# Designed miniproteins, single chains, part 6

Each design is a single chain, and the fold is of that chain. pLDDT is the mean over its residues in the fold that is shown.

## One batch from the design tools (miniprotein)

Design m180
Fold by ESMFold2-Fast:
Structure m180 (fold): chain A 110 residues (1-110)
Amino acid sequence: NPVLEEIRRLVAEGREREAWELARKDDSAKDNPITNLVKALDYAIAGVKEAAETYLKKAEEFADVFRDSALFHHLMAEIYFMLGKGAEAREYLARADALAARRPLQLPVD
């Protein structure tokens, strides 16, 4: 999947915003972790726990694409907290914090 490979490369290069915009633009990719993550968040906010857990698991299956993304891990943590899964939420939050500490050299703020 050339789009997922490009997203993974942008994340690895520290270009998280561009990676996220590219992922959001290509809503046609059914295996896109961002699409599944957005659905999981929407269902969690709506209180539909079973649907939220289903889409969260689908997002996790493709998490390797976003393994270096602080934003991805932070959103995973938020959804797990909403679902009452504090242990998993804390693990994702710790990973997000560690990744966020590695600010990319190519920031929008010069």
Scores: mean pLDDT 74

Design m181
Fold by ESMFold2-Fast:
Structure m181 (fold): chain A 82 residues (1-82)
Amino acid sequence: MTLSDLSGEDLAELVSYMRDELGLSDETVEKLFRFLSVVDLSSLSEAELAERLIEASEGKLSRKDAERLARKVHELIRRQLA
């Protein structure tokens, strides 16, 4: 499962979460979105996804915010499987 498997509403919610809740710049949001678009999200645990998100953000995402974002991504994936 990749980010492209999410609905337009779920993608908009994810972008809003990164921008409004986590306070990330548009540049950082774009970098994270590119990363999420190429990785198999179903193969990664929340903890593994958080580690990868920190790397993809080039250290601009704190560990706490990466954990929050990973949890949000897994929530959206679970909605698609329901």
Scores: mean pLDDT 80

Design m182
Fold by ESMFold2-Fast:
Structure m182 (fold): chain A 85 residues (1-85)
Amino acid sequence: MSEAQKYYDKAFYLLSNGSGEKNYDEAIEYVDKFISLGGDINRTDKDGYGLVDKTRFVAPGTDPEYSNRVRDYLLSKGAIPDRPL
């Protein structure tokens, strides 16, 4: 797998399962590394979901403030939601 794909997978996992400041810092670091390796922040999975859309798939008990902060960061990097909010 490409190095960009590794960081995409790491970011994707944290966007779906993370909470709190440490996971936020790790998520944005992985997003930045993915972009630095030529990754497209608007890359979608087979179902049409980008990284920004994964902030909606927060598990029960996950911190909503965490998800909102990560979403705001992704939008600041040029992420465009593929679906209306």
Scores: mean pLDDT 71

Design m183
Fold by ESMFold2-Fast:
Structure m183 (fold): chain A 56 residues (1-56)
Amino acid sequence: MKEKLLAAGEKAKQAKLEGDKDMMELYKNLMMSIGLIGGEELKKIAEELKKEIEKL
């Protein structure tokens, strides 16, 4: 699950850099869903990735 979470975060960042807001939101939502289901450790990683994406 952590590998899938990190991959979703990277794809969300890439979509944001490319200006693809729809794909960014899709991968961001996937990332957050993995975080919610994956337990506290994955939830913290998802929240940090969300902050990184929003800071871009």
Scores: mean pLDDT 81

Design m184
Fold by ESMFold2-Fast:
Structure m184 (fold): chain A 92 residues (1-92)
Amino acid sequence: MDEKIEVAREILRELGADEVFPKVEELIKATPDLSLETVRAFARAIAILYKEGREELADKLAEKVKSLGPNATVEKIRELAIELVREHEERE
């Protein structure tokens, strides 16, 4: 069992965002250097965006985390999620 994948699945299930799990699993497999804490932060952030109907922002967050690779930290994921929401709200 891949612990990171299972933890992500549990978080998404608890937050009611099971539908986004395949995207999270793909990211974890593409970025094996991610820490467990970074995976938890990412799963929570993407679940919240998805539940708010902001699927495009969830997709953008996944792409940005992929590009960061091993430089993806809990703080950077939070900053990216906040920035994406802020930019979207400023335009509407």
Scores: mean pLDDT 76

Design m185
Fold by ESMFold2-Fast:
Structure m185 (fold): chain A 69 residues (1-69)
Amino acid sequence: MLEEKLKEAEALEKEGLEYAKQGDIDRAVELLEQARKLGITALVEANKYQEAAEYGSRLSKLIEEIRES
């Protein structure tokens, strides 16, 4: 259900940020892209389109920031 999918996306985001802190940018970006896709899909399936757009934008900016490090 939505809560389980969002928890999974949150776990992927946390893992991605941990790899970014370790300097493994490629792995960090891969995990954050997985988190973004899962979170957007979960929110869209729940008809939360505004929240899906906001979540997607936040994760996209985070990915860009990490790539530019």
Scores: mean pLDDT 85

Design m186
Fold by ESMFold2-Fast:
Structure m186 (fold): chain A 58 residues (1-58)
Amino acid sequence: DLAAQAAAHRKQFLDNGKKYAEYLAKGTEEDLKKAEEYRSQMNTHRAQAAALEAAIAA
């Protein structure tokens, strides 16, 4: 089910966004590196959700 997969990727985008904000707020060099990893995961899941949503709409 493509709709369920798109929804799962949207949820992962939000969950990674929460983690990004948490690590960014801590402000240590190591925490900022972790924040950037979560930001990368956010972008990946956002792109996957958008691609699946576009495929459903076609």
Scores: mean pLDDT 85

Design m187
Fold by ESMFold2-Fast:
Structure m187 (fold): chain A 81 residues (1-81)
Amino acid sequence: SMAEKKMKELLLELVQALFAKASPEEIEKLKKEIEELMKKYPDLSEVLKAYALVFLHDPWLGTVLYLLRDDEGILEEAERL
C-alpha cells in the first residue's frame, strides 16, 4: 500500500539521518512524521507498526533491528513498550 511505502521511506530517512549525524531537530521532525503516519494509518502491518513504535522510543535500537532485518526482535521489543 502507499501508506506502507511511505512508512518504509520515513524509517529509511531516519536511519540515514542518524548515520549522517543530523541535528536533534531534524531527528525529531522525522519522528513526528512517523508518529503522525502511525495515527493516520492504524492498518499498517504488525511488523511495520512495531518498527515505527521502536524507532519512536529508541531510534538507534530501531536502526540496529532494521539493519539486521530482525522482525522477531522488533516484535518482542514493541510488545514490551
Scores: mean pLDDT 85

Design m188
Fold by ESMFold2-Fast:
Structure m188 (fold): chain A 75 residues (1-75)
Amino acid sequence: MEALLEQLRREIAELQELLAKGQRYEESLPLSAEEREALLARNIAADPSMEELLRLTLAVREAIVNNEDLSPFLA
């Protein structure tokens, strides 16, 4: 899990840099609540251990698109 979290942190940093350069939000819209639920259900059924990581990934994606502070996810 630690290695996956380190990779996720690097991906978050890359996404933050892209947003700082004016990435268009309409091209990176967050998933709807229903789409997120379907994605989580599918991946949890395949590997339940991924639930926490998937939820964190989707929450970070939404925070990035909505221009929210990502500090809670990086600490």
Scores: mean pLDDT 58

Design m189
Fold by ESMFold2-Fast:
Structure m189 (fold): chain A 74 residues (1-74)
Amino acid sequence: MEEKAKTLENKAKEYADEAKREVDRAQSLIEEGEKSTPEEAERLFKQAHEETKRANELVKKAIDYKKEAEKLKS
């Protein structure tokens, strides 16, 4: 059980780390958009929004794996 819980905790960390990367990419796109033409800014802001949506889904997966790990420790 402990080994399985650790595996689930590692998966939760992997998804959380991936979510952080997507958020960092979204932030970079927003910063680039602020310095761009209105047309390019619209494209970059839309891409940033999609990166943020992916980050939210990855966070959801991380939470689910964390909850399963906690159940195994009980």
Scores: mean pLDDT 84

Design m190
Fold by ESMFold2-Fast:
Structure m190 (fold): chain A 64 residues (1-64)
Amino acid sequence: MEKELEEAEKKSKELIEKGEQLIREGDESKDPKESAKLRSEGGELIMQGIALLLKAKNEYEKLK
């Protein structure tokens, strides 16, 4: 794979893993406000990671 795609995959994985961790912490939280904030932040990070990966793969495929 191109180095740029590998870097995007690594960054995407880090964002998704961090987002998943925040969602788990939100699910475990007894405070409804804290839970909502953690889930929202986690979901946003996961979406950012997925979007980054899809953009990088789309750009890579267009070069073939």
Scores: mean pLDDT 79

Design m191
Fold by ESMFold2-Fast:
Structure m191 (fold): chain A 65 residues (1-65)
Amino acid sequence: MKLTEEQREKLIKKLMEEFGLSREQAEKIVELIEKDKWEEAVKLAKELSGASGQELTDVVMEVVN
């Protein structure tokens, strides 16, 4: 999927705040989501923060709507 600049920044900020990620880590996850590499994004989120695929989906849905 392609995010607007505003959606991208909101998602980065949400990932940092809710999952405790650094900006660099959050940006890498967002890049994977934008490239439709969802399984890789979920794996990275879990490795870096322990977040589930459902938790990542919920955060993305809050930003995209």
Scores: mean pLDDT 84

Design m192
Fold by ESMFold2-Fast:
Structure m192 (fold): chain A 85 residues (1-85)
Amino acid sequence: MKIVIEIKEDGSAKIYEDGKLLLETDNEEELLKKVEELLNKNKLIKATIEVNGETYETSDKEAVLIALDILIENKVKAKITLETE
């Protein structure tokens, strides 16, 4: 399964699952809860974080959740792609 999270500098975000829009929200708590639920249901294989023109990769669920929290709290434009199973 492929999950894409897009964060905008206004703090709004979208979550896509296999190319379909799953959630669109401006609520940080709702976004974090949804991503945590998705990662709890399926094992993370690889995450790709694109921020400020740089790309980072990790397979650590905790690292993804920490990065997401920081990006949302600071309203940083970013794209996170999660591959699960």
Scores: mean pLDDT 83

Design m193
Fold by ESMFold2-Fast:
Structure m193 (fold): chain A 73 residues (1-73)
Amino acid sequence: SLFLSEEEIKKDIEELRKDVETLRAAGADPRSLALAEEQIKKAEEYLKEGNLFEADVWLALAHIHLTLAKLDL
């Protein structure tokens, strides 16, 4: 939703980072994981700047990329 809190975004970042490590352990493509990590880092940058909307956009992209990485397993 457009009414995201800083707490919700922080939780999403934690969950996505955990998903990255789970997929790394499962043998997912390192390039796909690296792209997801870059997108998560971008979200953290926007969160630090107080831009919750842009942080959420980058987290959405990370979710899509990690989903594609799961399908390639």
Scores: mean pLDDT 84

Design m194
Fold by ESMFold2-Fast:
Structure m194 (fold): chain A 93 residues (1-93)
Amino acid sequence: SPLEEFEELLREIGALLSKAFADDPIRQAALTVHLAAVGFHFSLQTPEGIEEAERLLDEIAEFAREHVDPETYEKIEELIRKIREIGREVAEA
């Protein structure tokens, strides 16, 4: 399902961020809360929920652009692009 594919991609983003901030437990905790909020809103499978999830992902992407290495950022950006594609499919339903 689109939701299952989304959850898998979100988990991959979480793993990349956890690795990038392995020595920063406060930032890891903050990012975990932010990712949980993305998951909650997207799981509603409503246009409004998808829009809020995408807004929160934009905040995560902006943070990653400033604070992680370029290679890790490129991987996160690609995963976010895939999530946006799933969001478009859900919005069409």
Scores: mean pLDDT 85

Design m195
Fold by ESMFold2-Fast:
Structure m195 (fold): chain A 63 residues (1-63)
Amino acid sequence: MLEKRQELSLELIKIQKEMRENGPLTEDEIAQKAKELSEKSGMDESLVKHFLLSIQETVEKEK
């Protein structure tokens, strides 16, 4: 579990950087990335989507 979570964390960091550089993702883009990350990490898709939305909200508040 922890190893898969570390891999997910690295991917989320990359996406967070992309959001900061290119602006927020659309709902469709978030859904697509959540599915891809869920398949790679073995985490629940809804949970991954929640993490992506939380990251985007945090990045938007930092502006």
Scores: mean pLDDT 75

Design m196
Fold by ESMFold2-Fast:
Structure m196 (fold): chain A 94 residues (1-94)
Amino acid sequence: SASAAAAERAAALTARRIATLQEQVEDLYSSLSPEQRAEIARLAEKIRAENPDYPDLAVQLLALAEYFEKSNPQLSADYRKLADALIAEAAARG
């Protein structure tokens, strides 16, 4: 049916968007020092503990946003916006 085809297409677009974000995050991580990665990992662990239902990528983006809040406010804002969108989409699917 047309409805089933639309759902299939939407799912495929979501999967592609998540894959692209994952690649962008991986590229950013490759530019960071081991100490910076350790700090971000601690932030991610705290966010996950407080928000067990959040998607993994959203937790990672929120940790990056907190880490860059003072040094790069624009990047921080962009990552929070992306994380909020992922959280809203996950909640809508539940």
Scores: mean pLDDT 80

Design m197
Fold by ESMFold2-Fast:
Structure m197 (fold): chain A 73 residues (1-73)
Amino acid sequence: MEKLEKDIEIGVAAISLGVRVTIASKVSEEVREKAQKLADETLAKLPSLSSEEAKELVKKTIKEIDALIEEAK
């Protein structure tokens, strides 16, 4: 069941990061591009990480995207 749990976690991460990228797109194209790059790089790394490492990386990326959005406002 570890594989199924990891696949679900990756799916949830993709949705969460996608929402942040959508919010960034409402601020500016530049912020959207930066957010999309962070999301893509994070999602590419998730399959190689443990569940705990994946959760921490996703939290870090969400905070980085949220900071980009706030600084651009």
Scores: mean pLDDT 80

Design m198
Fold by ESMFold2-Fast:
Structure m198 (fold): chain A 90 residues (1-90)
Amino acid sequence: SSARYEELLKKDEKVAEILRRVVEEHPELVAELQAEAAERLAKAKTDVEKVEIVTRFLIELAERTELPEEEIELIRETGEMVIEYAKELS
């Protein structure tokens, strides 16, 4: 459904805005968690596995920076939608 994909794009845009703010406010923590995620991504063999790694990175970053619950939930929901989409394309 094009409507489902449009909803995903809108949520992804909001997550990108949140991430931009977090990178500006917590650059050292972002670098630490990004390096850990990069090691896991280098060993990942499927698109589903890669999306799961990125989603976990974003949730951990959001929790450690104590983002509002609404923003953590948005990141979680967006990640779940991307994982489901990746599974459908596999």
Scores: mean pLDDT 85

Design m199
Fold by ESMFold2-Fast:
Structure m199 (fold): chain A 61 residues (1-61)
Amino acid sequence: MSDEEVKERLIEAGLTEEQAENVVAALKKYGVSDETKERIVELAKEGRFDEAERLLVSAIL
């Protein structure tokens, strides 16, 4: 999954462009897997933002 695809899908889920760019930068910096990226985007699209944030923090910790 490309950084551009993740950014676009997060914006579609309701994040601002700046928020989506910050998430993509974190995922890239910490080498997060494509499977985990997909799950984060899926949770965000479902409106499960708290679970998406928890997964992101766990993946970069």
Scores: mean pLDDT 82

Design m200
Fold by ESMFold2-Fast:
Structure m200 (fold): chain A 85 residues (1-85)
Amino acid sequence: VADDPDTALLGSPPVVIDESDLGKGLAKKALEEKIEELEKTYDTVVAEVLASDKEGIEMLKSLGFEKVGTVTKDGETFDVFKKKK
């Protein structure tokens, strides 16, 4: 899903959002800044987040990301999200 020339990976390696950072709002601000930077070059941004990270998943959805699949790395499952400009 992330090998399209018009697609950028948000967090390559995958974005892991710490629940304590979400409580402070720091992760959301950092994600917004990174997404804005990637959207200057790419029409589509892809993010991978731990499937068990409910707060991270809710944060990505609040930023306009849509779940497109899942991937497993090192025994951990990540939800794959996509945002199109």
Scores: mean pLDDT 64

Design m201
Fold by ESMFold2-Fast:
Structure m201 (fold): chain A 79 residues (1-79)
Amino acid sequence: SPLERAREVLETALELARTKKDISGAVIALNTAAELYRIAGRDELAEFLEKAAQEVRKLGENNDYEGAIKVLERALEAV
């Protein structure tokens, strides 16, 4: 289902940030999860994840890698 796939993509986003230090990949995965939630009719959760993606990108640009991971952890917990 789109909801199961969206959760898998969110778990991938967190793994990309934690294990590979791939903030750009994590941002792409967050936006992909947001699109899947929107397709499933979960518009508020999609908007939340899109805002989380923007925050993760900004934190990564500022070398706040730990902050970016915390945003990703909260996003996964919100699902």
Scores: mean pLDDT 85

Design m202
Fold by ESMFold2-Fast:
Structure m202 (fold): chain A 90 residues (1-90)
Amino acid sequence: LTPEEEAEVLIALAEIYVTNAKLTLERHDSVEDLKDAIEMYKKAIELAREALRLAEQSGASPQVIADARRVITDAENGLKEAEEKLKKAE
């Protein structure tokens, strides 16, 4: 894979974690589901940040950089929501 293709794969994986975290959070507001969603959002942030670093270092297209930043923002917003719900549940 080129560095751009590697970044795109990491972005896709991060999006899968965001989707799974959102579905887990929507399934039930149990403490266990909230903790699972938090861990999935954290993993999505990790993968998307790695994608952003790789994209920036390799001179990837502005679109790939924008996609990585969007996924980071989506995951950080989801993490904040899940953490706020967990704080109220505990």
Scores: mean pLDDT 85

Design m203
Fold by ESMFold2-Fast:
Structure m203 (fold): chain A 106 residues (1-106)
Amino acid sequence: MKVLTLNDKLVELLKKYVGDSRRKLTPEELLQLLIEYFHKQFPGMPKLSVEEVLEDPGMMKHLLLLFMLMLKDFGIEVEISSEVFMSEDSKVLYEEIFRLVETLVE
């Protein structure tokens, strides 16, 4: 199981927005934190599980956008290709969230 080791800036970002201070997260744990933050922003929407989000490319796009906005608000600029963003495959979108975190910890 692949584990992401977060740098100080990413730890501070997650602590600010999702209330989590862990330095090591699995991709599934990161996705769970983004889902919890999304539900906190939109409490009238039904709370989805990780499994449900992985089957919903529309919801995955919302989580990817939310993560990009969190990063930008924290002074981190990231670029996502239009091809990835227009994908109807939740796995492609999920892998992009993971790729962004990996590039930010290097």
Scores: mean pLDDT 75

Design m204
Fold by ESMFold2-Fast:
Structure m204 (fold): chain A 81 residues (1-81)
Amino acid sequence: SLDEIEAHAKRLIVELLDEIDRLAAGDPETRARLLALAHETAARMVEVIDEGVRNGEPVEEIKRRLEEIREETLARIREIA
């Protein structure tokens, strides 16, 4: 269901925000850069959900694409920090 997909995306974003808080502790400049990346990632996730739902993609496929975006973003976060 859409609710399940949205709950999953929300969980992934919370995990990203927790990692940013950990890595950017005491560094407001790095925090700002990483938060901008998190906002960009959230926007990409919304687009993927909207497209997947519109195209009738299975919930599992949409969730898999969201996980892929999360892993890509985590790699970028760790490179910046």
Scores: mean pLDDT 86

Design m205
Fold by ESMFold2-Fast:
Structure m205 (fold): chain A 81 residues (1-81)
Amino acid sequence: ALAEAEAELRENMARLATAPAEAQAAARERLRAIQEEGAAEYEALRAAGASEEELQALEARTLARLAAALAEVLAAAEAAA
């Protein structure tokens, strides 16, 4: 769940560190957009009185989206090489 999503994101971030500068820039922009969306959803749920479990589930979904976006950027960079 959350720990698994964090581990996958950490792995993909480590791979990104060795990627070309263009891929790193593309990843940074895409991750920023996902983080902004996730933060907005988190604030909306928190304001609505969501449980800690619901907030944690949203965080896990956001981390999974970040990991997936990073994997896509890395795959595109690999294909371009």
Scores: mean pLDDT 81

Design m206
Fold by ESMFold2-Fast:
Order: C-alpha cells, then structure tokens, then sequence
Structure m206 (fold): chain A 76 residues (1-76)
C-alpha cells in the first residue's frame, strides 16, 4: 500500500488516478499494457484511498504472474 502511494505520487502528469495507475503498472511493475489498461478502467472514478487499496490488492494477485515471467526469463 505505502509503496503504491509513493509511486503514484511520482506520476503527476496523468489527468486522473486511473491514468496514474496505468503508468504505475507499466513503468514500475512492467505489467503488460492491455492488462494495465483493464485495471485502470476498473478503477476509474474511485477515490484515491480506494484506488490505492484496490491497486495493492491487484498487485498481490499479479505477484504470481510477475514471478512466473521472471522464471520464464531465467529459463531462457
């Protein structure tokens, strides 16, 4: 949660919180753009506190995916 809050603060050029989440996921967590867009759209119109909590929860689910991508890269 705290990490997500700090990283969102570093993306000040986004028009809204959903765009900040998209940039956060693609730039800092290397999430594929289509998946990042889907997450950002699901969070559109949410308040900042709810957005931070939901993003942290989604990143928790994506940790398995990110770990598998890391293992696949190591295997190559």
Amino acid sequence: IEEVKELLAKVPDAANNAEKVKKLLTEFYKVPEPLAISVALSLEGKDEETLIKETAKILGYLKDYIEKQKIAAEKE
Scores: mean pLDDT 65

Design m207
Fold by ESMFold2-Fast:
Structure m207 (fold): chain A 94 residues (1-94)
Amino acid sequence: MSLAFSYADPIEVVRVAARTNALRAYRGLPMLEVQNGEKGKVEVEVERLPSGEVRATARLVDEEGNILAEAEVLVHPSGEVTVVREWDEVRKLE
């Protein structure tokens, strides 16, 4: 199943992708692919840490391989979610 973000900004796309997949990994569910149509490819990496935390990093990458946005999310052993960092190159240029 895919997540679709036709009208979301790049930082919202990567935040939701990272958060959703971190929570799914925390619950033992398979990862969702992100389909955002016109905005390029979303890549998601999920890692379970020895502390019991789940870390997910999502990147929006254009056709040239440039990173347009990135978000890193932690799910703590309690199930609490922390956004560690968010970055958006498009907003940075504005």
Scores: mean pLDDT 72

Design m208
Fold by ESMFold2-Fast:
Structure m208 (fold): chain A 67 residues (1-67)
Amino acid sequence: SATAALRAELDRLEDEGLEALANRDFDRVEAILAELQRLLAEATDPAVQARLQALIQRLQQEVQRLS
């Protein structure tokens, strides 16, 4: 299903985002944030929107904390 495929993509983006943060690769984190924001703009499912918003907020807060 589209939902299952999107979940797998979000799991991958979350893992890559956290790895980029651990490596302080902020350019990579910004690229991942841009992709998450693009997915959020296209998302219509409230549960998917909530997950995307939570992940975006988490990554932005961690960038600010580590900067």
Scores: mean pLDDT 85

Design m209
Fold by ESMFold2-Fast:
Structure m209 (fold): chain A 60 residues (1-60)
Amino acid sequence: SEIDTQVAALQKEVDGLSGADKKAQVAEIQVALNNVKKFSSDEAKLIVLKEIQARVDELK
């Protein structure tokens, strides 16, 4: 699915993030990413994935 594809792509980006200064923010992003599939609608999942992508992009 599109959602599974986006989750996998974001997981790879999160796995690429490193540095002690980013550790707490990366942990929060990982919790958010792990919880995406718990949302009831695909629309809500896509909104959350966009928010996670923005947070990941800020840490690059």
Scores: mean pLDDT 81

Design m210
Fold by ESMFold2-Fast:
Structure m210 (fold): chain A 102 residues (1-102)
Amino acid sequence: EEKEKLKKLAEEYERKYRELEELARQAREHYEKALESKDPTPHKRKAGEAIARALGEDPEEMVERLLKGSLKELRREVVIAEATAGVYRIAYASYKLAYEKL
């Protein structure tokens, strides 16, 4: 039935958006610590790992790029991770609304 199909999609996107929200939260937290720290290196590394997992990118490549880059570049990637979580949250809400109406 279409209702079961929509329910499964809602459950799948709920799991994914909650995972992405947590990763984006971790990335933001580490970015803020990098801004306040005398040595941003460990915080940039942790933020990069969380961002890579959120975006499905290679963690080593992301971390190396962000360690060589500016804090402005790190902020941009954090915003992209947060936006990605938001997209999945909207998809979840849309599927949930659809199956609740059936």
Scores: mean pLDDT 88

Design m211
Fold by ESMFold2-Fast:
Structure m211 (fold): chain A 66 residues (1-66)
Amino acid sequence: SSSDMARVVARALAERFGADDAQLRELYERFLRLFDSLPEEEALRRLGEITSGSTSVEELLARLDA
């Protein structure tokens, strides 16, 4: 489900970038919207592009908002 995918991805990236609980929540909500708004294949492709280009959780969140 979109919720399950969003939770797994948000947790993994929060651990990678050292995100706090508030940032983890923001990541979860943005990923949930991404997986709900796009076909799974397209959502995963865009996620890969955003995450590979990001060096901080703040940059990752900014790119998800674009």
Scores: mean pLDDT 81

Design m212
Fold by ESMFold2-Fast:
Structure m212 (fold): chain A 76 residues (1-76)
Amino acid sequence: MILPTRRGGTKLSEEEHEEDEKRAVERIKRLGPTIAGLLIVAVLEAEKKGGTKLSPELEEAVAELKSRISDENLVE
């Protein structure tokens, strides 16, 4: 059952949002192409679908990790 999700309302604190993005980028780099890294990517993709625009740095980190996870999961 899906819970109420936020939609693009009033803009949140810039500094709080930037810290969350920096933390996410660092976690992606730290965890690499692991299940934990995949979970971080999934959370960020969900935030993006919720109307949150990711920074270019965060988008690149997500894309890079998704690519590496895809490469690992391409083994049949």
Scores: mean pLDDT 63

Design m213
Fold by ESMFold2-Fast:
Structure m213 (fold): chain A 73 residues (1-73)
Amino acid sequence: SPNLARLEALLREVQERVAALEAAHPGALTPEQAAQLEAILDLLGNAMRNQDTDTAALEAEVRRRLAAIEAGL
């Protein structure tokens, strides 16, 4: 599925950005920021299980949430 391929690419982007964030700011994530990252992963997991998800809207939301976490460090 083209949508599944896009979601898999987005998950890879999230994993790479989280790894970069942890490398740049080791131990700096608050419990609240960790919970926000878990919520992003839950959104992606739900979208992969529900193939009628608006992938473009999800990409925008995930990237917005990640940028907010990155800006807060």
Scores: mean pLDDT 82

Design m214
Fold by ESMFold2-Fast:
Structure m214 (fold): chain A 73 residues (1-73)
Amino acid sequence: TEELLEEMYEEGKELAGEEAAESARDLARRLIEHGFPVEDAVLAGRRLTQIAVERGPEEARRWREGVIRQLDG
């Protein structure tokens, strides 16, 4: 589990920088803590990084907030 998160973090750091990579890793950890499969959590983290690269940090933040909102409801 942690190895997959670390791999995702290192890839994200190269693609979008440390802040975006930390945001993606934190999102993946939250999903795992809420009972999501590790594979799904890693895919969500990678998607957040992709959104940051392709659409910018504001769109990435908005998407992340939407995911977190779903965890609470």
Scores: mean pLDDT 83

Design m215
Fold by ESMFold2-Fast:
Structure m215 (fold): chain A 71 residues (1-71)
Amino acid sequence: MLTERAKSLGLSEIHAQSVGNSVRMAAAYELAGRHEEAARIKDDIMRVYGLSRAEVDELVAEAKAELEKER
């Protein structure tokens, strides 16, 4: 699950939940074709939580898979 992935990156449970919500938003924007808004959210996650671009991209990809299953 997305929150479990975020926890594996050394985030606290509260921060993992916050990151999970943000990456789900970025994933939703990418699926809607709103790539600029998605990129801004990813940049904010990297800056605020100290995650690498690769870590954020992995979380967003997992969130996109979850959102596609819910449709």
Scores: mean pLDDT 75

